# Ledger of designs, part 84: designed miniproteins, single chains, continued (4)

Each design is a single chain, and the fold is of that chain. pLDDT is the mean over its residues in the fold that is shown.

## One batch from the design tools (miniprotein)

Design m14892
Fold by ESMFold2-Fast:
Structure m14892 (fold): chain A 103 residues (1-103)
Amino acid sequence: MDVRVLAESIVESARRADGGVDPVSGAKLSGGVVAATAVAAILRKLGPDEVAELMRRLSKAKTEEEVKEIALEYGLPEKVAELIAKIAVEGPNKELIEEALRL
């Protein structure tokens, strides 16, 4: 799949999930957290249980720095962790998602 098409799919899914509750994790969802979790899951090839745990942790994070620390713990490079932090806090941005997926 083209990175642009993948990023657009992530944005659309994240916007649909915004304000909902994840049926697996029980976490209250923001579009940013959903998009950030999807990007991290793709880059690290996370399984369903790891995705659910990441989504729970990101949903509890209140600052970009907290999200960045979580992303680094999952083994993402610092530049990718910075992009994921912006996506999670500022909301699903297609350009930021594309940049993260290309790194």
Scores: mean pLDDT 80

Design m14893
Fold by ESMFold2-Fast:
Structure m14893 (fold): chain A 90 residues (1-90)
Amino acid sequence: SGQAYFDKFDTDGDGYLDRDEIVAFLKDLLVNDPYLAKILGVEPGNDANIEKVADELIKLGDTNGDGKLDYDEFVKYILYKMFEYLAGIK
């Protein structure tokens, strides 16, 4: 469930995650849910990779080019990647 993570890192309460908030989320994910981190392509011990994954997530979800993700796009992306990983799609 993405709601608890989204609310935790949406410290401004503006309904969006900016790049710094997404990086913080991914760093927390590596510690508390390494399985999901692997699904998202996050590599432990590689801080440059964390930044890169944050940029890719923004690129895929940010359709309006403001550098931020809303809750719906964020959750749908994560759920899609989880199902794709489990099914071995592509």
Scores: mean pLDDT 70

Design m14894
Fold by ESMFold2-Fast:
Structure m14894 (fold): chain A 100 residues (1-100)
Amino acid sequence: MSEVQRETVSAMSGLEISSVGAETSAALYSRVGSPEAGREARERARRLREEGRRAVARGQKAVDSGDDKAAREEAKELREVTREIGELSAELDRRTLEAL
């Protein structure tokens, strides 16, 4: 496995871990926020998880193809989706604390 392929696999793993974190944040917020706000938070987390699943599939395809250029491009996209998921988790955690 090339260094670029290892970096892409690492980015895929990071996205999966971040997705679990966002779903946890949404679940916690749903206990203290309004029913509407909790539903919206879970829908946002689910949408980002589905986007992440598609990004992981593209990353895996790039790794399997042996195309280091494609793998580098997908790793960048994986990191961007991870950033968005992290921002959602931080927002939901802040709102949970404010609702207490």
Scores: mean pLDDT 80

Design m14895
Fold by ESMFold2-Fast:
Order: structure tokens, then sequence, then C-alpha cells
Structure m14895 (fold): chain A 96 residues (1-96)
């Protein structure tokens, strides 16, 4: 619904593209992460994609704009680069 549309817009802003679906956004994000983290395994790339999608959905559900969501996603990726974080070891805790 409106939440999914907002997530797609956020990824379009983040990646600088015009992607028509969440699946296309996921594929573009995967390619972007492969370029940013060339030493990462496929498992690490998939884990990072899942984290970024979960964050985007959480923020969209809280009423954040696509521009605000894109800014948060950029900060997360920047921090992953700076700290050399292993995304497979990051546990995203959902609301209990």
Amino acid sequence: EEIEERIIEAFNIFLGKELPSLEDARKALKEYLKEKFPDWTEEQIEAAVDILLKVARYLAEKGYSPEEIAEVLKRIVERMVEKKLDPTKIKFIDES
C-alpha cells in the first residue's frame, strides 16, 4: 500500500534511480552494495539488503518521508564502511 510506495521512493532517492517496484529496488541495492563492499560474500550482501529494507519499512511505518528515509539509509551504509561491520552478525530486533 502507501508504505510500500514510500519505501520504493526512498530507495530511488538513495540510489539515484527510477525503480518501478520493491523487487527492482532490492536488485539495484544489491549491486550498489557489491560495489561499496567488494570483499563481502553473497551472504553478507543479502544480510545488508535485508537490514536496509527493514529500516526503510520501520521508518515508513512511523511516517517518515522518502527523503528522510534515504538520508538514514545513507548514514547506515557510511557507518558500515567506516566500522567494517559484518552485516550477518547484526541482529535487527523487531517490536515485541
Scores: mean pLDDT 78

Design m14896
Fold by ESMFold2-Fast:
Parts: structure tokens; sequence; C-alpha cells
Structure m14896 (fold): chain A 90 residues (1-90)
């Protein structure tokens, strides 16, 4: 249905927005580490980890609500994995 597609599009947009926030936070973590501010780096990294968990929750909801939409789930999964990797590399 059109409403189901709009809900999927909204969840994908939210995942994309959270991915952008995670990328920004990882750059801020790197900057804090370069300045020797370990407390700020840890705080920012913890926030990034929370956002990655929010992305995973959205992806799990997409899987539950639209189990047959393998393309949307694959795209969302790839974005979540990319954000997880950025946080791990921090």
Amino acid sequence: SMDQQRQLDTMMDQIDQLNGMVSSLVLQVQQALQQGNLDEAQRLLSYAQTLVQDMQNLLDQMRSDNPSDSDAISRGSSIVQSSQQLVLDS
C-alpha cells in the first residue's frame, strides 16, 4: 500500500539521518582524541553507540513490518553495518 511504502521510506530516511549523525560524532571523537580529551571522546563515542543501536532497532522494525522487502532490508542493513564499523574504528 502507499501508506506502507511511506512508512518504509520514513524509516529509511531516519536510518540515513542517524548514519549522518554517527559520521559527525566519529569525526568529533577523532578531534577530541587528537586534543587529548579522553573524557569527551568517550562521551561522544557512547552517544554514537546509542545512535547505532537506534538504527539497529529501526532495521529490526523494518524486518518485522516488511519481511518480504529484501531490497529495503539489505540497504538498511548495509548502512547500519557501515555505522557500526565507523564506531569500531574510532
Scores: mean pLDDT 85

Design m14897
Fold by ESMFold2-Fast:
Structure m14897 (fold): chain A 81 residues (1-81)
Amino acid sequence: EKKERIQKAAEKLLKTMEENIDVFREGLKKANKKVVVLSDFLKELPEEQRKKIRELAEKAGMYYVDSEEEAAKVWEQIEKE
């Protein structure tokens, strides 16, 4: 159930980012905003989907982090910018 929910969310995220990658990149650039994607929430996904999400996140100018601790440090850095 939880795995299916995460899987479905990841599939929608991949489709949305693939279709709107340029819009996300330009929007984040104009707003000077950063987005953090936590891999911990994606641990139950197949490796193939996790790799695609990481690739699309980086392409859109987002940060991909492996733990809440790393996410907190990245958010602290973003707030100082």
Scores: mean pLDDT 65

Design m14898
Fold by ESMFold2-Fast:
Structure m14898 (fold): chain A 60 residues (1-60)
Amino acid sequence: GFLEIAEEAIEMKKQGASYSEIVEYLRKRGVPEGAADTAATMILLGFSAEEVAKKLEELS
């Protein structure tokens, strides 16, 4: 679900992934372009997995 996707993307950030790498990961998991950009921005700003997942549900 979106929570698992958000948790994985946050872990990628902790491992040094770039914005573009996080966006590409989200896109490959079926997240639409605009939602992926928003989620990646939220992750870089330090939002929780739960907040990112909720936003993905709202935008998808």
Scores: mean pLDDT 88

Design m14899
Fold by ESMFold2-Fast:
Structure m14899 (fold): chain A 81 residues (1-81)
Amino acid sequence: SMEKDIQAGVLEIDAAVLKVVSERELEKTENPEAKELYREAIKKAEEAIEYAQQGDLEKAEELVREARRLFDEGVEIEKKY
């Protein structure tokens, strides 16, 4: 439906943004633990894009949430250590 197509587009944009910001932070950091978390966030964001394109909105939303959590954990490591 048009409503699901719009929701899929929003999730795809959210995932694409998380991928871009995670790639940017990965380039800037020298902390190996933060690098691993940003790489995992990128992978989850890429999976979220694929599921959104397939119309699996529940799975795409879960993967966006996981990517965001991994990104936030990387940022917290850089602040504390």
Scores: mean pLDDT 88

Design m14900
Fold by ESMFold2-Fast:
Structure m14900 (fold): chain A 90 residues (1-90)
Amino acid sequence: SKEEILKKIEELMKRIKEIGTEAQDIYNSNPDNEEIQKLMLEIAKLYEKMVELYNESLTASEEELKKILEEMEEIKKKIEELLKEMKKLA
């Protein structure tokens, strides 16, 4: 249903916010690490794409929402992988 998809989108946005906070803490703690700085920039770019998809979801049909959710889930996985790499370097 549309409600179930929207709930999943909200859960994804909550998770991305949590990852963003953790990434920001690592970033702030490692100002001289250029590799961590680059990973944070990539996370920021992916976060911008997530916000764009979230905004598209506000006017989307149920069929469009399914495609948006799938794309958001793929971006979440990429952001989680980038955070994992940041943690290895910290």
Scores: mean pLDDT 87

Design m14901
Fold by ESMFold2-Fast:
Structure m14901 (fold): chain A 94 residues (1-94)
Amino acid sequence: MEELVKKADELEKQGKVDEAIRLYGQAAMEAFEKGDYETAAKYGLRAASLAKDPVKQMTALMLLTSAIVEYELGNKEQAKRDLEAALEVAREGA
């Protein structure tokens, strides 16, 4: 995970936004699978925030918010789907 985040930071600094979103998204999913939902939300938010298209960015942030709410309600399967959807929308907005 730390290596993915470090590489994503380098790609972001280079202006490679699509690749950075992909690696932050990978770190978010890895954290989610390990049950580290705080870290998953952190890197999911970073990925969503890098989307350049304002409509795609807002949609990704709304889906990430839904993922957090669903997780807190115990709906882990829906939380995973919403997180995956947020990351895909963020990539479309790159």
Scores: mean pLDDT 86

Design m14902
Fold by ESMFold2-Fast:
Structure m14902 (fold): chain A 94 residues (1-94)
Amino acid sequence: SKFREIMEELEKEAREAYEKGAGRETVAELLRKALEQLDLMDKEEVEQLIEELKASPDEAAKRLLEAHEKDGEKGLLEAVREEQLRQIEASLAA
């Protein structure tokens, strides 16, 4: 599950930054830069991600697939960025 591995690694990096005393703005900037690398995925990598999302029972995966269906690859990548930021912020604000 490449998508889940990416999400787990980003959450880990965010937690480590917070443990070192970084503020929310600094963590958000770090995550934004990491998520921008997803925009560099080729067609084959995007197709693999879509197949992994289709196999996932998660509500977040369904939202990402819906974004892809409406706005194509651009919509998918934008939705991934927004969902990942939301998940990490929710996890770290608890």
Scores: mean pLDDT 68

Design m14903
Fold by ESMFold2-Fast:
Structure m14903 (fold): chain A 88 residues (1-88)
Amino acid sequence: EKEKKLKELKEKLEREREEFEELLERLRAEGAPEAALEALRRLVEAEERALLELAEKWAAGAKKEELDAIGKAKAAELEPLRAEANAL
């Protein structure tokens, strides 16, 4: 069962990663400064670590609500930077 849960979550994470990769390329194309892109990369790495932690908690039987809360908290940390960079 654990393996099935992790596979399902991995597919969801891959879809979200595609969205982030598209956003990064769009920001670069719109002229975002390299310093901002470097900061965003570090934040994306932190998000990936958080998502991996979510996968472990999912496998351990954590509730969906708890997993969603963690995910949204990490997304909120990036929100101001992404909005500012997207305006560039």
Scores: mean pLDDT 70

Design m14904
Fold by ESMFold2-Fast:
Parts: C-alpha cells; sequence; structure tokens
Structure m14904 (fold): chain A 89 residues (1-89)
C-alpha cells in the first residue's frame, strides 16, 4: 500500500475513530505476542514488535491530527509486512 493509497483511504475515515481502532488492535497484538513468544523465532518477534511500534505511532499521529506522519508510518508498516512476507517464500 503506497502513501497515496493510504492518504486516499484516510480521506474516507474519521481519524479519531481509526486511532481508537489501531490502539485496540495494538493492545490485542501485544497480548498475543506475549502469549506466543515462546513459539515464535527471534526474527518473528522482532517483526511483530516493529509492526506494533509503527501502528502505535500511527495511532498517536492520527489522534494528534498529524495525517502526513500517520501516512508515513502506515506506509512503513505496509512495507515491512511485504518484506517479511517475501522472506517466508
Amino acid sequence: MSEEEIRAFLEGVDPQELAEKLRKTVAEERKLLEELKEELSELEIEAAEKLIELAEGAAEALAAGDLERAVALLAEMSKLQAEYAAKVE
């Protein structure tokens, strides 16, 4: 997902509502990571931690009304997801 695609998506949504949803997802993902960390490799744990950090930062940017920062963080998250998916093939 490119920065332009993310920007277009954000034009159609309430940034405060999206920030709340991202924060809830981050909390749920952190809980799952703690429960599964003994079953995951170091690389998988590192990937999950980085994605959680980017999502948390994006939620903070959205809540603050900093849409450009939110776009950049969501784009970096999408890029990391694609890079980790490619490493599994």
Scores: mean pLDDT 78

Design m14905
Fold by ESMFold2-Fast:
Structure m14905 (fold): chain A 89 residues (1-89)
Amino acid sequence: MVEKAEEYLAKYEKTGDLNFLLRAADAYFQAGDYDRAMELYEKLRKELESVNSDLGIALVYYRLSRIYRAQGDLESAKRYRELADKLLE
């Protein structure tokens, strides 16, 4: 739902709350806009790396794995899932 994604992105721009950035990326994924979803997930990953959030980065890698699976790229999907699992060891 692109309208919901835009609403969450506007809230992120006003608040800096990374949870709205995650919700915007998830909404683009649900709308089938995988390019916009990946762009926002990568932005979220960089923000989470700046605060050393391994749990947050793992969450983003699980989301990227889901996008690659939806696109039929099973090898990239597996790679990102393994990166997420390794961060949680």
Scores: mean pLDDT 85

Design m14906
Fold by ESMFold2-Fast:
Structure m14906 (fold): chain A 73 residues (1-73)
Amino acid sequence: AGKKIVDGLKKAMEAGDNAGVGAAAYEGAKHVDTMSEEELKEFVELGEKALETLTGSARKAVEKGIKAAKEKL
C-alpha cells in the first residue's frame, strides 16, 4: 500500500499533475498506519518538495498528509 502511494505521488509530481499530487497525499493520510517508517519519511520529503510550488486544495491535502505521516514518526 505505502509503495503505491509514494510511487503515485512521485509520478504526479513528475507530470506536474497538481490534482494527482493532492489525491496521492489524501490517500497517504488514510494509510499512514500501514506504511513503513521508510515510506512515511519518503512521503514527507516528497510532500515538502511539492509544497514549494503547490497552491489551493492540493496544497491543503499535502499539508494534511505530511502532518499525519509526521505524527507516526
Scores: mean pLDDT 81

Design m14907
Fold by ESMFold2-Fast:
Structure m14907 (fold): chain A 113 residues (1-113)
Amino acid sequence: HMSGLELMKRFLDLIIELLKKGVTDPDEVAAALRAFLDEHRKDLTPEQYEELRLLIDGAATYLRQALAAGVDPKEALKNVARALIRHLGHLFGIPREEVDALIAEAEKKIDEI
């Protein structure tokens, strides 16, 4: 059974990997993030799973709207990734200080892309 800390680290790594690969299609991004949730379903409570699915669906909608508004696809994805990361902390049951450290590290990696 994977810890919330390890699960959050892997989820953040996936978001950064999608950015580095230039995957900017909203449906492909959502599918990859949903596949991660399904793979790790046993490590999530039903409530955590549903909250994360809603967050992913919201992120995909936001990305689609940003692209429709003419935002550069990679910049749109970076903005959506920052918004998504900000809402992750409480969903994995991790102490605030550990969440803040992971978010800061992930945001730094996103800014370097």
Scores: mean pLDDT 81

Design m14908
Fold by ESMFold2-Fast:
Structure m14908 (fold): chain A 115 residues (1-115)
Amino acid sequence: SARELAEEVIELLDEAIELLREQARELAESDPELARVLRAFAAELEGLKARIRRALEEGDLEALLAAVRQAVETLGQIVAFAREQNLPQEVVEKLEEIRRRLEELLRQLEELARR
């Protein structure tokens, strides 16, 4: 169902938020500016989670699809930024895996919307 897919999207966003916040904590002393950017990305993903929850509560499938598309795009930007800033390879790989799983969930949601 759209609800089950959206709940899985929220869980993946929570995983990405935790990774970004953990990396920001590690960088807080050595690179405080990079830590701030990572916290800003985490805050943006929190906003997308709120939009997804609201769309589910309202039964607004178009708003849900828009929020999930934005989450995929935002995570793509985060992965590119993480690679450019030479974050640990394991962090970049986990963020890329989350992005790929979100893209798959988006495809499943789009298929449901066409029915």
Scores: mean pLDDT 90

Design m14909
Fold by ESMFold2-Fast:
Structure m14909 (fold): chain A 56 residues (1-56)
Amino acid sequence: ADPSAEETKRNTEIVKVFNEYTKDKTLDEQTAIAQKIADLYRQGKSIEEIKKELEK
């Protein structure tokens, strides 16, 4: 029984999203993206909302 299954999946998805969006980015851009992801995640934003912020 794992009541945090959705949170675990979200964490895994965020790591994969970070890797995908930073694959061809500079270190400075990767750092900025990581900080933005962390900030949005702490605010309780969904994965889709985080992706939307990164894709702009």
Scores: mean pLDDT 75

Design m14910
Fold by ESMFold2-Fast:
Structure m14910 (fold): chain A 90 residues (1-90)
Amino acid sequence: SMQARVAAIMTQHADSPAIRQVRRIVQMVASIRGISDAQLHRMIAALPPSVRADYIARLRDIATNSTSMSQIVDRTNAILDDIISAVQAI
């Protein structure tokens, strides 16, 4: 069905190799800040659906539009700051 194809494309965009690389960078930067992979996973799972959708959109933007490693790291730190703030607001 068309809905199944759209869902598959959305999953493919969320789990593309480029987005997986950005997620590994998020995990690495989180670890530098004292946040374990398990803690980061729990924090993301606790996010409201709207904030989680924004998080996925930001990962996609970093994967598509970043031109340097410094830009990726800076954008990743901004995402982590937003996740921490959103979780603390719960």
Scores: mean pLDDT 72

Design m14911
Fold by ESMFold2-Fast:
Structure m14911 (fold): chain A 59 residues (1-59)
Amino acid sequence: DSSRKKTAETLEEVARRIRELGDRLGAQAESEDPEKAAEIRAQYQRSVDLAEELAEKYR
């Protein structure tokens, strides 16, 4: 239980960092290619969603 709880907390922190990275990479790409920027943001958002779903399962 304690190790599962720790894993859930770690996944939540990872999800937060992935979201921040996706936002920064999307912003950088937007200057050169808005379509690629949207794809980058969507891809990172999917990764965040998956990490959050996994975190819930570990509780």
Scores: mean pLDDT 81

Design m14912
Fold by ESMFold2-Fast:
Structure m14912 (fold): chain A 68 residues (1-68)
Amino acid sequence: ALSPEQLALLRETAARLQAILGDSVAVTVGADGEIVLERTGPEPTEEQRRAVAAVMDAFAARMEALQA
């Protein structure tokens, strides 16, 4: 199971992704602790995709630090 810190980070990251993607994609947290993206509107812009990649890179680094 995910630690409380990992779960908090996962929820924070999902909320940030939802803010970036707006109406284009619904962002949810799966039961296994994965971030699930479901397209609900127009295709995300290149700017939105780059912002998502940056957020996910930061998320991966922080999750790795919490595993130590």
Scores: mean pLDDT 81

Design m14913
Fold by ESMFold2-Fast:
Structure m14913 (fold): chain A 63 residues (1-63)
Amino acid sequence: MEKREKVREAAIKNGKETADKLAEKYGLDPALKAQVYREIGDTEAAKEYMEKLLKEFEEKKKS
């Protein structure tokens, strides 16, 4: 949760690149990273991560 807030603040203040660096540094969960991007209005990045997560989850259930 705290990592998510730090990434969100960085994205708002310094832009997406800084948020990406912080997310990698803190090992932010892909789902939380997608949520942060949705909150700051980067719907493309959020959609990509959510679709990847959904596909992996669906494949696991199929197996």
Scores: mean pLDDT 63

Design m14914
Fold by ESMFold2-Fast:
Structure m14914 (fold): chain A 60 residues (1-60)
Amino acid sequence: MKKVEISREEALAMSRMTPEERRQFLEEKLKEVGVTLEQAEKAMVTVYGEGDKFIIELEE
């Protein structure tokens, strides 16, 4: 199972992005854990908040 953490500052930055810029940002984040955006779109994804951050959890 792979997890991507998005900080409060990153989430705030994403809220100011266009849908295209947000997609690119998420793609780079997923790349850090060896996942493509296409794989993430097809995987079972759980998103939850933990304090001032968000965690995106991807199926194995």
Scores: mean pLDDT 73

Design m14915
Fold by ESMFold2-Fast:
Structure m14915 (fold): chain A 76 residues (1-76)
Amino acid sequence: SLPPPELTEEEVVEIGKKRIDDFLKKSIEYLKKNNVPNLEKTIEALKKAHDIAVELLETSPEYVERLRERILKELE
C-alpha cells in the first residue's frame, strides 16, 4: 500500500525550497550570533550555495527524487 500523503514533483520542489530557505536563515543567524570573521563574505558564499541548491531542485530530476524519498521517510 502507498502511504499517504502522495507528493507531486511540484510539492517536493516547494518543500525543498522551504528547507533550503530555512537552512540559509538559521545559518546566517548562527554566523551573526558567533561573530565569525569575514561575516559578509561568508553570507555571500552561503547565498551562492543556496542559489545552486534551488537550481538543482528546478533542473535535476535525480535530486528531486532523492529529496522525495527523504521526505516520505520522514512522514512514516
Scores: mean pLDDT 80

Design m14916
Fold by ESMFold2-Fast:
Structure m14916 (fold): chain A 104 residues (1-104)
Amino acid sequence: KKEEEEDKKKARTYIGQIGKFARDGLDEAIRLARETAEKYGPEEAVEVLRQRTDEIIKQVKELGEKYAKELKNEKYRKMVLDATKGTIDGIRLRAERAAEEILA
């Protein structure tokens, strides 16, 4: 029972850390892509955004898998993995929208 409560707290912390890492990384990637668009044009900017987004997705996936392994309770392990997948889907959607705005 105590281990379940500890895993619950860890899962919440890990989900928050994954979300923050993804958000901060993507905010920086979009900022750099917009700066690249202003200096070098939209095609170069979209390529920079794509490369950085792929790197962030790989890091988020690795972070989620690492955090899930730290948890003993299957329910909270699944919760971290599901949140990681949702975070990756959110990264892809936001990056796609940013690319469309840059190309417009």
Scores: mean pLDDT 89

Design m14917
Fold by ESMFold2-Fast:
Structure m14917 (fold): chain A 88 residues (1-88)
Amino acid sequence: SMAQQLRAQAEQLRAKAEALRQKALALGADPEYIARLEQDMLSRDVNSSSFRALAEIVENRDDPARVAALKSAMYYKLSEDLEAESKA
């Protein structure tokens, strides 16, 4: 079913977000900074969160820890959106 497919995709994105979160931490990212990014992304609509994440990734492309943290927050937001859609 579509709901099962969306849940499977959400799970895959959550796993990708966690892997990127661990990568960011290993590269020296502040756990509190990652938590604030996740909260900020969740507070936005999908277009606003995606555009902000992409803009900041481009601006910070020379900072691998920050890029990993931003990608983690982006995939986390997408996983939450897909899980919500699967329950609608």
Scores: mean pLDDT 82

Design m14918
Fold by ESMFold2-Fast:
Parts: C-alpha cells; structure tokens; sequence
Structure m14918 (fold): chain A 76 residues (1-76)
C-alpha cells in the first residue's frame, strides 16, 4: 500500500536524523525530521483512506517524530 511505502521512506529519514543527533548536528537532524513528519502525515492520510490497521502505529510515530523535531529545532 502507499501508506506502507511512505512509512518506510519516513523510517530512512528517522534513522538519518538519529545519526545526526548522535553527531550533535541538530540542524541536519531537524531537516531530516521535517521530511519524516511530511511523509508520516501523508502515510497517515493514506492509511485512513485504506482503513489500515497501521493507523495507531502511524499516529504514535508521527507524535514522537514531531516531538523529536521540536527538540532538534530548539538545540539547533
């Protein structure tokens, strides 16, 4: 499904952001996390259209990713 593909792409950016955070590169981390949020918001929209069982997982991931983004932006 499109929701699964978008979530997989978001996961790549989340991993890149985690690496950037470990390097204290909060500017790059914020850029990666913004892309992850965009992809997760699209994935969640598609999951709702599909009545996907992934909706709770995507909602939790989006919430966590938005919190990580806020923290990265504050430290940048």
Amino acid sequence: SEAIMLEAEASVYEIAAAVAVRLKDYKSAAEYLRKAVELLEEALRKAKEENSPLIPLLENNLKATKEALKEAEEKA
Scores: mean pLDDT 88

Design m14919
Fold by ESMFold2-Fast:
Structure m14919 (fold): chain A 122 residues (1-122)
Amino acid sequence: SVSLTQSPASVTVAEGGSATLTSHVSGANPEDFNFLWYKRAPGSSTLELVGWISGDGKSTSIAPEYQGRLTLSQDLANSTVYANISNATPADTGVYYFAAQSLRPDSDEVVFGQGTTLTVVP
């Protein structure tokens, strides 16, 4: 089965700074999945979809509030997916999760990584 290992566990940046969140994909070929990036805001129990990238890296979509500030990319040789956030705002503070969604017609499974906590300080 596929698994996602996120790093770092936590990162703190100043407002206007940048952070790179990483997820290593194991147990399957990345090209067989779409990778979704979710945020849980402080005190929230819900996940907000921030963006996604296809396993082959050729298709991507970014939520409007992150456009121009978020880049999703993939390193297929190292089975790794990256999210880079620039011009960070305090509203970006939260726990970010990568999720792998199978492209198989017989599977509706979504597997989540353990999360990375991002703190943005003024």
Scores: mean pLDDT 84

Design m14920
Fold by ESMFold2-Fast:
Structure m14920 (fold): chain A 76 residues (1-76)
Amino acid sequence: SSSIEKRLQQIIDLAKLLDYSDDTIAKLQQLADQVINSPDKLAAVDQMIALAKKEGDPLTVLAFESLRDKILAEEA
């Protein structure tokens, strides 16, 4: 949904502010496109959570976990 797209962009913008590498931001953008366009939305979000965990960033992890819960609620 447009709401999920907006939230993905906000979280990626947060990752940019937290000094994630350009390569990691590019990977997050690819996974965001997968969340929007693929039936396998949860697998894409789980990969985004894993990337944020590797960066040691609990804030972006919590933001993606909140998005995961939102997707689950909309798919129910």
Scores: mean pLDDT 84

Design m14921
Fold by ESMFold2-Fast:
Structure m14921 (fold): chain A 67 residues (1-67)
Amino acid sequence: GITHEDIRKLVEGAQAGRAAAGRPPPGPDMPDRIADALVKSYAHMDGAELVSKEKDAEGYYKLEFKK
């Protein structure tokens, strides 16, 4: 599964990467984009099915998959 902390780390990584490239920080929809990208990636790479998607008060997701 993917935890809220995993999504936070990915958002922070994207923010740091954009800053290093001299780009503006990612928008408030970045956690949604990362969660959607992970769901698509797991479905395509492993055929894993999303069984749970939970959003915290800060907009980060906890994702659980079944293969």
Scores: mean pLDDT 69

Design m14922
Fold by ESMFold2-Fast:
Structure m14922 (fold): chain A 71 residues (1-71)
Amino acid sequence: SEAEERELRFQQFLAVLYELEKEENPDPEALLKRMPELEEKAKQLTEKHPEFYADSVEQREELRELAKKEL
């Protein structure tokens, strides 16, 4: 369903955003403070890219690049 696809995309974007933030700011307290912003960016990416899902290495790399643009 669309709702299941949207949830999957949201989780994939959030995971990538979290990994990027962790790479730049490994401090756990700083990461926790940034979570609400990362969730909002993940929602924006999910809505902006309705056709996108990470089912291959190429799509995962593209997803990571899209996430970087939103940071």
Scores: mean pLDDT 77

Design m14923
Fold by ESMFold2-Fast:
Structure m14923 (fold): chain A 102 residues (1-102)
Amino acid sequence: STQLSVPSSISGAAGSPVIINVTISNAPQDGRYRIDLYRINDDGMLQRIGSAIFDMRRGQTRTASFTIRPPQGIYQYQAQLYRITDNGMQLIGSASSTLSIY
């Protein structure tokens, strides 16, 4: 999605906090938006690790910051962006990041 971004690669040290910043840029319309952050497991399944909700106006930018402390390894993360409507949540974007923890 062009409206959701996360750094494509993030590096960190084992046992230290790592911050994943997920940005909604140029909101398509006024409304309530939700970011879910997932870790992609070795089996390809998504495990949700956090969520953030923003009330936004059209054209606004908001950043959600997620703090994790992963052990040493290489991890795949995916952020998903939903718009909350009277008919439920609509998925409108996704963005992926690779975390390298040494």
Scores: mean pLDDT 88

Design m14924
Fold by ESMFold2-Fast:
Structure m14924 (fold): chain A 64 residues (1-64)
Amino acid sequence: SPLQQALEQYTRDIETLERAIAALREEIARNGETVRQHVALGILESGLSFSREQKERLERQLRE
């Protein structure tokens, strides 16, 4: 199902983004935050929010 494939892709995207955010936050905790890291963190957090919203939307569609 295209919906099931999209759901699986967003699940993988969420896991990838969560790992990237955790790694970046760990680096910031060790070395201090740069302007570039601040911008990158914002982009990653926005991507995570978007992917979570899309996954929830698709899960609702699969229940209907």
Scores: mean pLDDT 88

Design m14925
Fold by ESMFold2-Fast:
Structure m14925 (fold): chain A 75 residues (1-75)
Amino acid sequence: VKYGPFDASIFKGKSVPFVQFLEKEALKEPSLTEKLFYLSQLVGDDLEKHKALLPKLKANPLASISDLSNFVKEL
């Protein structure tokens, strides 16, 4: 399935490369789905920012929205 476990609404208005990145990462690790959704609220569809933050998300499985905001500030 092209959209994987993501809520299709997350893709509304997003770029094709960003959508492809999200579906690929969500299929590899479904636990990332909610964190990637929260990141899309903070950095939109900036694919390079999502890629830069991905290692921090994987290292912090209990990260809250506040933790994600701090990760964005550290870019």
Scores: mean pLDDT 65

